# Designed miniproteins, single chains, continued (4): the designs that were tried, part 5

Each design is a single chain, and the fold is of that chain. pLDDT is the mean over its residues in the fold that is shown.

## One batch from the design tools (miniprotein)

Design m12151
Fold by ESMFold2-Fast:
Structure m12151 (fold): chain A 71 residues (1-71)
Amino acid sequence: SAEEAFEEGLRLFEEGRYEEAVEYFERAIALDPNYARAWLLLGAALSHLGRTAEGEAYFAKAAALDPSLAA
């Protein structure tokens, strides 16, 4: 499920395994494109990888889906 993919991505993210975390967050959004937190964490992982422009775009997507994440 999208939630299972997201949870595995979070585990990898917490371990500093950002490239692998990206793959799982991308799976989560492929399964549920409205999963705002998956877009947020995808942006965060990409920012850790130095892909800051992509990260900013995904932060904007997360905020558009859930404005409470824009704070």
Scores: mean pLDDT 85

Design m12152
Fold by ESMFold2-Fast:
Structure m12152 (fold): chain A 59 residues (1-59)
Amino acid sequence: MREQLEKELKELEEQKEELEEELKKLEADPSADPRKIASLYSALGIVEAAISFIRSLLE
């Protein structure tokens, strides 16, 4: 059980890093679609909430 939660946490942390990298690239591009940026912020928020939830289960 704990091992499964740790695996899920690692996968979510990897997803968070990927989303942050994509956001950084889009925010650096003034021609980027604002709707795509907003969508990535929403996705990042969901992933961060999931990370927080799993961390709370590991304590």
Scores: mean pLDDT 82

Design m12153
Fold by ESMFold2-Fast:
Structure m12153 (fold): chain A 109 residues (1-109)
Amino acid sequence: LEKLREAREKRDRSAVPALVEALKDEDKEVRRIAAEGLALLPEDRSAVPALVEALKDEDKEVRRAAAEGLMLMAEDPRLRPALEEALKDEDPEVRMNASGGLAVLDHRS
């Protein structure tokens, strides 16, 4: 856990595989740190499939971080279905980030 926090703070791209694995952890705090860490590394598109899965997480903080990361990575039109589903989320911050991502995709025409 401490190593994941350090990777997040340093924005260390070599930690992306470990952060992706941590999204599957049984501890919601570990999954939250992992999602936040990946959201701070939007240039690494390899995290996209894992962040799309994290949009369905039971913890709202994990879903918020996943939606934020995907909004910052919104260069791929294939993200549109996942962002449209996130617009239906019960949490207003998840919906706001999903809306932001869709706006970025629409601006790219």
Scores: mean pLDDT 77

Design m12154
Fold by ESMFold2-Fast:
Structure m12154 (fold): chain A 67 residues (1-67)
Amino acid sequence: MKEKLEKEVEKAMLRIYASVEKKFPPENPTKKDVERLREKAKKAKELGDDDTAKELEKLAKEYEKKL
């Protein structure tokens, strides 16, 4: 059952992505940036990582405020 390993790797990748975005947000976020964050947040939630999903959703909302 490779599914458990794949889930753990995907969760780790999403956590790294969220951390990088938090430290180095774009100066002028675009609609595409918001869309990417929402898709990644959805994936994190599907994987059961509610903390990472919440962080990504928070980033998407912050980017959306600048649109």
Scores: mean pLDDT 79

Design m12155
Fold by ESMFold2-Fast:
Structure m12155 (fold): chain A 81 residues (1-81)
Amino acid sequence: SIEEILEELVKKVREIAKNLSPETRQKVDELIEKAKKAKTIAEIANYLFKIVSLVRQENPELGDEVRKLVLEALKKMKEAE
């Protein structure tokens, strides 16, 4: 399901976020909660790409890792629809 795919993505993103500043981690968590409350894949994608941008601002390499995870998750969500 879309919800299960999002939960697995969130676990991976939170593990990566442990390597980031507390300020960035807090903002990432806020965007995760917005993604969980989103009603459409398009809204989920919007919040997930905001997470990518936020992570990239602090650490470009980790931002690219998060981007790959987001793209894979969105592909799986589209296939599960």
Scores: mean pLDDT 87

Design m12156
Fold by ESMFold2-Fast:
Structure m12156 (fold): chain A 62 residues (1-62)
Amino acid sequence: SEEARRSALEAEILLSFGRIALSLGDEELAIRLAEEALETPHVPEEVREEARRLIEEARRRL
């Protein structure tokens, strides 16, 4: 559906910004963005797994 496509895109954008935040040393922002991606409905499991890994990596740097 269009809603599912839009949700997946929103989650991917959040994860992209989360990765940028992490590369700049903003671990807390990276975690918040990845958590928001996980709260997005109709997100593919692959994207959810990427979000969980980003949170794990950011937490290791705290």
Scores: mean pLDDT 86

Design m12157
Fold by ESMFold2-Fast:
Structure m12157 (fold): chain A 66 residues (1-66)
Amino acid sequence: GAMAAARNAALDERSTEIARLSGPPARKAFEEGKTNDEISREALRALQEAGMVDELGRKDLELLEK
């Protein structure tokens, strides 16, 4: 069946959207000379604001904030 292809297409579409939403904030933070942790935090916050961050992403954000 096409189930694996449909699942991969959905994951690919989601990955593209994640990259589109997180890329510009991460690049801006990098250009501002922020640390890798700060860059990741800005990317995750952009995804959270867009509603793209699930429970795992929220936990990752909390870990980065310590």
Scores: mean pLDDT 64

Design m12159
Fold by ESMFold2-Fast:
Structure m12159 (fold): chain A 92 residues (1-92)
Amino acid sequence: SMRSKEAALRLIEQAVAAGAEVSVEVEGDTVTITIKGLDAVSLTALTLEAIGLELDGVPVSVSIQGDTLTITVRGLSPAEAKEVLAYAESLK
């Protein structure tokens, strides 16, 4: 959906703006955003934003694995997922 695409793009943009290393993987309708190197304040802010999106009905989930924040966004079309990948690649 457009909301899922916009959520993924926004979360990637915020992670990069915070100085994190971001990698993006696509599997079917799902985009997985792996974020490393966030400070504690930025990690908290981005986690709360992802939770807020989930509470607002966007199919977003978040997990913290050691020093890595993983955000999963579902409900993307193949075209929307490609746009998210292209955006992430453009930031390298």
Scores: mean pLDDT 84

Design m12160
Fold by ESMFold2-Fast:
Structure m12160 (fold): chain A 57 residues (1-57)
Amino acid sequence: SEQQAEQLIAQGLEALRNGDYQTAIKLFSQAKKLAKGTPLEKEAQQKLKEAQEKLKK
């Protein structure tokens, strides 16, 4: 559901803020799958890409 996707995005942002990039990637990836076909899918994809770039340093 969109509500679950929003919650996962929020949790991913907290993980990203704490420097836990691997957890952020996992959470944003799950959010993207749950948000498929909604506007949140694009947001989750953008956040996933950002977390992946952070992991690369």
Scores: mean pLDDT 83

Design m12161
Fold by ESMFold2-Fast:
Structure m12161 (fold): chain A 63 residues (1-63)
Amino acid sequence: MTEEDMREAFRQVTEEGKADPAKNVPEEVARKALRWAIEHARTHHALTPEAQAVLDETLKKLE
């Protein structure tokens, strides 16, 4: 699974939710999208140690 695949999945889920507001986003898909976004931020952005610790704790809770 590539970063492009995860980005596209997140976009499709967002579009689906807007097209049908009554439809709930599956928790598994939401967790995967959040995990990808957090890992992307950690890899591609210079984060403070405090921000990195918060993201690490969030990733553990998403498991």
Scores: mean pLDDT 64

Design m12162
Fold by ESMFold2-Fast:
Structure m12162 (fold): chain A 81 residues (1-81)
Amino acid sequence: GLIEKLEKKLKELEKEAKEALESGDKEKLREILLEGEILLGLIRIALGVAKLIGDEEEVKELEKLLERLEKILKELEEALK
């Protein structure tokens, strides 16, 4: 389903972020940050749709993915300061 695909993309991003943070590759960190911002937009749209149709279970799952992604984006932003 959509949530499973979003979670897989988030796991890929988490792995890429860890590798880029360990390598200190600022260009790779910027690329991952951009990918994360796109994924953030997609999760927010999916969350909006779930709320409109009243799918409370999907809302909870998407909110958890959103929190995980926001944490990673913050770590990436701090590494680029």
Scores: mean pLDDT 87

Design m12163
Fold by ESMFold2-Fast:
Structure m12163 (fold): chain A 102 residues (1-102)
Amino acid sequence: AEVTLTQPASVTGKVGGTVTLPATWSGDTSLVDRVVWVRAADNKRLGRAIGNDASSSTSATVTLRDLKPEDAGVYIPVALRGSSGEVVARGPGTQLTVTEEG
C-alpha cells in the first residue's frame, strides 16, 4: 500500500502565541523513516524545511513559537525514507493563519 498523510486543512494562531501542526500517516508505514515539515514557497513549490519536534511511527508534529504575521502560509509534511532523504509521500498542506487579536 502507498503511504497517505493526513493533517488539518487549517490552523489558527495569534501573534506572539504558539501553534502545533500535527500529521498522521497510514498505509505502508515501513516506507517512512521520518517526517519533516516544509513551508511552501507557493502552492507549486516546496520551500524551506523546518523539521519536526515530536514523532512516532505514525504521527509527527511541528511547534511554531512566538508567531509573527510572516509565519502565515502553507505547511506541508513530507515523509522521507533512507539516509538520502527519498520523498515517499507529501501531505496536502495545512494553512496557518496568524491573527493579531486574541
Scores: mean pLDDT 74

Design m12164
Fold by ESMFold2-Fast:
Structure m12164 (fold): chain A 96 residues (1-96)
Amino acid sequence: DPEQLEEDARNAAEFLEQTQRENAVRGTLTFAKTLGLTEEQLRNMSPEEIREFLARFRERLEAQGLTPEQIELMLENIRRGLILITGSREKVEAAA
């Protein structure tokens, strides 16, 4: 049934998007807790504070012996989580 296949594909895509969003937020919040930061504090961070947050995350990954490629993938996930938590892509991008 083509209509059922299209609906199943749409539902699967929505589930994957939701799972990716949830994983990005969860990862970001988990790291924030190691720094003593709450979700409310993350939402109110300045671009400079976001830069420091991302720099500290990079340092931790480097200390764990991850490759530059693995570090960039993990940083992209954290940036995605920060965009979702802050509601501002522009703020996170300004932090680079």
Scores: mean pLDDT 82

Design m12165
Fold by ESMFold2-Fast:
Structure m12165 (fold): chain A 81 residues (1-81)
Amino acid sequence: MTMDQFHDNVTKVTSQSSSDQITSIASSYSDVTIGGGTDAANHMYSGETFQQAIDMVSGYTPSDSSHTINMINIMQSYINS
C-alpha cells in the first residue's frame, strides 16, 4: 500500500464512519481478545494497529489478536485528534 492509499483509506474510514461504527469494529476485536487471547490488553498500540483495523474492514483479519487489543481506544484517539 502506498502512503497516499493509506491516507485515503484512513480518511474514508473516519469520514464515512460514525464513532459508533468505529467503536463497533474495534469491539469485534475486543471480544476476540477476551474470548481467546492471553495477550496483554495494556499493550501500547502504534499506527500499525490502525492499519490492521483498516485491513479488517477491507476483509482481512489478522491472525494475531494481540495486535488488535484496545482498538476502540486507538480509533477513538484518532477521531479525537
Scores: mean pLDDT 41

Design m12166
Fold by ESMFold2-Fast:
Structure m12166 (fold): chain A 56 residues (1-56)
Amino acid sequence: AAPPPLSPEEVRVLMLALNGKSQREIAEKLGISVATVSRRLARVREVLAARAALAA
């Protein structure tokens, strides 16, 4: 079975974080709240942890 997919919005937040942007900068860039960025990054970490468990 495939690992859980990331939503397009979660992927966008992840890409900006990988580019070295802070949560505040990501929020400003996307026009969303810092709390929304934090929640999306938490989901990304959850999905990546699940993928690591499947791969390890």
Scores: mean pLDDT 77

Design m12167
Fold by ESMFold2-Fast:
Structure m12167 (fold): chain A 61 residues (1-61)
Amino acid sequence: MSAEEQEMAERIRNSLLAAGREAGREAEAKKYADEAVELIKQGKIDEAQRLAVRAYLELSA
């Protein structure tokens, strides 16, 4: 991954894990974070961003 991709992956992971801790859904948040990071590694940036947004909204509900 490029430096920009690594920064994006870390930012998404940290945001989802924080939301998961607050909601008491840490294991679910980790699965979403891991999936988003894997999509970024595959170059599927748009798909990773869409997944992260959906996961964040779901965990925050």
Scores: mean pLDDT 81

Design m12168
Fold by ESMFold2-Fast:
Order: sequence, then C-alpha cells, then structure tokens
Structure m12168 (fold): chain A 70 residues (1-70)
Amino acid sequence: SLRERLEKVIREAYIAANKLEEKYPELAKELLDFVNEVRQKLEEGKLSDEEIEKAIKELEEKIKKMKELL
C-alpha cells in the first residue's frame, strides 16, 4: 500500500539523518523536520493518496541527495 511505502521511506530518512548528523547537522535536522511533519499529517489522517505519493517522491529525492554527501 502507499502508506506502507511511505512508512518504509520515513524509516530510510531517519537512518540517513542519523548518518548525516555528525558532519552535516543542519541538513540532518532539515530532513528530520520534514519527516516529522509528514508523519504528523499521516497520523492525523490529513494526507490523501496523492499527497502520500508526493511525500514519498520528495523523501526519496532528499535521501538520494543526502547519500551523495556521504
């Protein structure tokens, strides 16, 4: 499901942020803030399927860019 895909990408984002924290603490915080905002909206039931798909794509792009820094 889209929700399971989003939850998987959220987990990958937490791992990426943890790896970035020592060398790039500001970027790690920006990623965590974004993930926490998405997670809060998901828990509140405020995300449509289209918004979930958009959040997945945005998180995947952010994670890809962050991996290039490691």
Scores: mean pLDDT 83

Design m12169
Fold by ESMFold2-Fast:
Structure m12169 (fold): chain A 68 residues (1-68)
Amino acid sequence: MEEEIERARERLRQAAKDYVTALDNGDSAAEKAAHDALVQATRELIDLGLSPEEAARLAAKAVSEAMK
C-alpha cells in the first residue's frame, strides 16, 4: 500500500515537472501530454485510497514545487 502510494506520488511529481517545463517552453503538445499524466497520477492516488480532495492537494503542491 505505502509503496504503491509513494510510486504514484513520484509519478505525480514527474508529471508536474514535465508540465511546468512545457509551460516554460510554450510547447502545447508537451503541456497536454504532461497534464494528461498529472490527471492519471491523481486518479491512481484516488484508486489507492486517497480522497479526491487530498489527491488534488498533492497535485497542486507538486505543480507549485516544480515552479521553484
Scores: mean pLDDT 82

Design m12170
Fold by ESMFold2-Fast:
Structure m12170 (fold): chain A 70 residues (1-70)
Amino acid sequence: SDLEEAKKYREVASKLEGDAKEIALKLAEAHELSAQGKTEEAEKLIDEVNEKLSSSEELRRQYGDIETML
């Protein structure tokens, strides 16, 4: 469920700081928007996350850790 995924990302975000926290929060919001049928707005947030990840190898590693915490 998109709402369950959103809750997991928000829980993980509460344990993170800086850019990693922002990524987790944006993914939570994207899942919440998807659950509401706002797919275009959700995709925009996912694009913003992908842009941040493309700019930092360190953030890509942190994102991998976030995904394993779900």
Scores: mean pLDDT 82

Design m12171
Fold by ESMFold2-Fast:
Structure m12171 (fold): chain A 62 residues (1-62)
Amino acid sequence: GPLAELTEAIRAEDLARALALLGRVDELDDESLQALANSTTPLGAALHHAWLARHGRPLPSV
């Protein structure tokens, strides 16, 4: 699924693939998006923006 593909791209440091998979961020549940945003420094800003777009408020603490 999109979470597994995005996680693997980040582990491989394949930023181009990870950025392409960010288009599927809406397919992630809230827990998965929160966990990735907190653990994936290179994509953190993009994932925080995705959370803001989804909820209209900042990412809560884990």
Scores: mean pLDDT 64

Design m12172
Fold by ESMFold2-Fast:
Structure m12172 (fold): chain A 70 residues (1-70)
Amino acid sequence: MKYTPEELRLLMEAGVIEIHLVVYLRYGLKPSDEIKKKAKEIIEELRKRLPDNPVAQQLAKDLEELLKKS
């Protein structure tokens, strides 16, 4: 599937947040409230802007699961 530059930017930003959450949890560290807030904001953006994109919806779900573990 072809992505627009704006869609790719949003997916990249979400991916960076996911990596930060994964790394923190892997090392037994709790993410800051600021990173948790950013994760919640990006989840809402993914669901609002890319509702029919399966990659974006899976990434939003993965971020929600990571936040529940935090």
Scores: mean pLDDT 80

Design m12173
Fold by ESMFold2-Fast:
Structure m12173 (fold): chain A 58 residues (1-58)
Amino acid sequence: AAAEAQRLLEEARRALEEGDRERALKLVHQASDAAMKAPGAEGMALLLEAGRLVEEVR
């Protein structure tokens, strides 16, 4: 859950740095799903990070 969300967010950031916005957006959505499965503050922090990345992708 949390580890999976973190991995997906790292992949999303990498895709965004490479200019692949479509791939970054898909990875961010997958990360959000994984973060929602993580209970507590860790899951919430990962969800907030995913939301910020979505705004950056536009």
Scores: mean pLDDT 77

Design m12174
Fold by ESMFold2-Fast:
Structure m12174 (fold): chain A 84 residues (1-84)
Amino acid sequence: MKLELQTNYMKQFSSEVPESLLKEAEKALEEGKTQQELLNALRIPDEEKSALRIRALLQVEAKKKGITDPVELGRLLLDIMLGK
């Protein structure tokens, strides 16, 4: 796997996600809707807002599962996209 993919993943994860989106993601987590909201965000192509929302939801779900590794974060995203 190219180092660039891992760097892009870390950059996406560490990119400044607005606190408002993080709060929405945390609320979705409390309601058990994180995966559903993430799938909904993935259905909107080519939108910067969708990318930020996906990052917020993924960050909150990863934090719940204790995932800090970018590679495991990638697997989590794939699992959610595949309905796992």
Scores: mean pLDDT 65

Design m12175
Fold by ESMFold2-Fast:
Structure m12175 (fold): chain A 60 residues (1-60)
Amino acid sequence: MYVRALYSQEGEGTSFKKGEVFEVLDTNTEQGGIWRGKSLVTGEEMLFDINKVEVVPKEE
């Protein structure tokens, strides 16, 4: 499953731009509502708030 960032973020050890697509790796993180994903642009793993991303259909 893939998600797209609805906003840009910089700092706190995590940086990404609005529209950046992540491959979802883990939905059962230690914090509810936070998922782990891998950037398709940089290949870096990061945590993101599920309320601030949108699901991207794999076939698009």
Scores: mean pLDDT 73

Design m12176
Fold by ESMFold2-Fast:
Order: structure tokens, then C-alpha cells, then sequence
Structure m12176 (fold): chain A 72 residues (1-72)
């Protein structure tokens, strides 16, 4: 089994990559949909990322599983 620190690092790496992908898609969708407010979408994505980071630091198994499944 990976060490707890290694698992947290891996989960953070996956979370950051997914967050970047979601922000990129939000910006792309705002450009395609004239008048869409990208700021609210990005704020929601960042808020979700922050909550997930706090859960990773707390060792929340459900959050680890969710992030690991998102990589698949």
C-alpha cells in the first residue's frame, strides 16, 4: 500500500488536473454561449476543489475513492 502522504499527494495531483480541465471547459463554454457568466462557474469549481482538498487532508476515504475513480 502507498504511504498516507503518497496517497494524499496523488489525490491532490488528480484533483488539480481535473480542476484545471473543468475551468478550461467552463471558459470554452462561456465563449460558445454568448452572455454566459464564466466567473460563477469558476467560483463553484474552485469552491468544490477547496472542499475536496480539506477532505484529503482529513483523510476522508470517500473523497479519496471519488478522486481515484475520476482518474479512470
Amino acid sequence: MAAEEERKARAKEILERRTEELIEKARENAEKHKGATVEDAIATIERTRRGALEAIEAGDEKVFQGIENAEK
Scores: mean pLDDT 74

Design m12177
Fold by ESMFold2-Fast:
Structure m12177 (fold): chain A 73 residues (1-73)
Amino acid sequence: MHKITVTTEPLSAEQQAGIKAGAASIGVEANFVDETTIEFTGEDKANVEAAATVILQGLGIKVLSKEEGEAAA
């Protein structure tokens, strides 16, 4: 699976719920490591990129950094 780790400003519980729902709608899983760190994982790299960019941008969430990798199978 593909993985993108995104660092943001501290997220509210409502923002976390919105991100999780939006990512899930395109087959991507959002895991909140801490208040500022989100891991997006999925089988399709384009969908994982969309969750880490388009979904966050649509919710008005500022991305501070982005790191790409692969999640364990």
Scores: mean pLDDT 79

Design m12178
Fold by ESMFold2-Fast:
Structure m12178 (fold): chain A 93 residues (1-93)
Amino acid sequence: MEGEALVRAIVTLKPGVTDEERRQLAEELEKAARSTPGVTEVSAWVDADDPNRILVLVRAETLEAGQAAAEKIREVALSHPAVDSVEVEIRPL
């Protein structure tokens, strides 16, 4: 079946965050999204053009699963002291 939702998240970091902290947060975001039932694909990476941004892309079998993944991403990101803001877009497929 085709994925019914695409989730795109942009996590903006505070200035002065280390490369290690960026990688660790990206891994935590990917793990949180992957642990969500109905999630089929997850990628999380540091934006090459702006190291203060982490990009997360999630494909989910249902819109509900996509929403659950988006909630997990927000929860993990906002709990981290290095995070300034989180923007999440959910697109039906």
Scores: mean pLDDT 81

Design m12180
Fold by ESMFold2-Fast:
Structure m12180 (fold): chain A 71 residues (1-71)
Amino acid sequence: LEAEIRGAVAVIQLAALKAAAKSLGNEEAKELADKALDEAQRALDAGDAEEAERIAKEAAKEVDKIIEEEK
């Protein structure tokens, strides 16, 4: 349950960053977040919450960096 919660939280945070990237018109960050969200959700669906958390957190870090460097 703890791993599932952590995975879900990381995915939610990445989804929020995708929404921010989209509202800012940053297509690169939005596309990166979209791809990572798909991969993380696939990992969650496969029962690998730890992998989902890793994917989502790594992508969130990269998306945040792209957004902040541009704006």
Scores: mean pLDDT 79

Design m12181
Fold by ESMFold2-Fast:
Structure m12181 (fold): chain A 80 residues (1-80)
Amino acid sequence: MKEKIVELAEKGAELARAGDFEGARETLLEIAKLLSEDESLSSEEVAKLIGLILRALGHLLDRDGEGAAETLERLAEFVK
């Protein structure tokens, strides 16, 4: 599960930097779904990851590809 989240976050960062905000948003939705299905994460870890997802989504809505990518990279590092 964690490896899949890291892969999706890194892919989302690349898409965001490329200006593919729709593609980046789709990776965020997949990450959110995987997090909802992962029973191994603590409530504190889930809260931090949801916070990062919301921050990345905010950057995508503002068309800030670099801000979204940096936030997704932080999400990947947190899960590792």
Scores: mean pLDDT 82

Design m12182
Fold by ESMFold2-Fast:
Structure m12182 (fold): chain A 71 residues (1-71)
Amino acid sequence: ADEDVEKGLAALKAGNPEEAVRYFERALEKDPTNRRAIAGLVKAAIEAGKGDLARQYAEQVLRFAEGQPLP
């Protein structure tokens, strides 16, 4: 299930953010609530220069964070 997330993280470590975006998008196609995939996609999209894509998924991460308010 998290295989695409691990491949995305490996692609980021290898300096291939465009490939990482593709793997994280595949993970989200299988599970759109996968927080690791959303966070990874935001990072990969920023590094790939895809600011619009990064913004869309960053909003989704914030929605999950707001579900658990911490003092």
Scores: mean pLDDT 73

Design m12183
Fold by ESMFold2-Fast:
Structure m12183 (fold): chain A 75 residues (1-75)
Amino acid sequence: SSGDMQTQGTQIIRDISESISNGDIDSAQRYIDRAQDHLQQMKDYADSTGDSTVQTTVDGVQSVIDSYQQRIQQV
């Protein structure tokens, strides 16, 4: 369900944030890679169903992931 996808997305973002806060860049990168896979699944769902709420969520999560990816690359 879209609710389950949102819950999983929130948990992944939290895991990335905690890893960066702890200086565990390798774990943060792994969580980002998994988040990208999850995001692709959400995008495929939105594209197949036309669910604008899921599409908005995908756009928001992608922006957050992009911001974290840029922070990791500054090392």
Scores: mean pLDDT 75

Design m12184
Fold by ESMFold2-Fast:
Structure m12184 (fold): chain A 83 residues (1-83)
Amino acid sequence: SEALTREALELARRAARLAEEYLAAVAAGDAARAAEAEARLAELEAEIRRIVEELRAAGDEAGVEEVHRAVGELAAEVAKRLA
């Protein structure tokens, strides 16, 4: 479903904004703020996973690949900036 793919990509964009808040908190040594951002990122990851499962159930392999690409790119960027 194009609508489900679009929803998951919007959640990925929200996760990218939260990842910037997380990275800023880590750089500032603000453990409490970093933990809050990490918890919100985990909630968004769970919702994206739910949508990916719905896309798989619908046979939308292209939508699954597009969402996985967006999430993978975000995860790689965060890992690089924490290394």
Scores: mean pLDDT 85

Design m12186
Fold by ESMFold2-Fast:
Structure m12186 (fold): chain A 65 residues (1-65)
Amino acid sequence: ATPEQVEVARELVERLPDDFIVRKAAGAILAAPSVEEAVNALREYLKQADGESRKALEEAIKRLE
């Protein structure tokens, strides 16, 4: 993972540490070999996300674009 991917994943977990979808998304960002693959993983988790988790994932996608 790039330093940008690591920072975005950290911020997601710090914002919503007990959110299952956010924790899964953060793990997927760290496992992704590229920013493009991290964004694609986030888009898939976005389909399952609601409320604050959805907002956090949308902000993460925008930061990685």
Scores: mean pLDDT 82

Design m12187
Fold by ESMFold2-Fast:
Structure m12187 (fold): chain A 84 residues (1-84)
Amino acid sequence: SLADLAKKYGSYAESVEELVEKMINALKNAGYEVLDVKIEKFELNGKPVYKVTITFKTPDGKIVKLTLVLDEDGNVLSASVEEL
């Protein structure tokens, strides 16, 4: 749950928490195994920005790393996907 993530990784904006929870649930429902979730808070031009890194295993055994950069409203500023 996001409460468990908040205990592990600190506090986040409500919109960022909702987006991350929806993404994790979508991955799990699609048969992916979520291995790690990391959220890092930064400041850019006096505003909070969040870097979200989700590492997951596909059903065929590949490890994939998704990195998102979000503003405080949960808008996606950048996204990248890397196979590990």
Scores: mean pLDDT 77

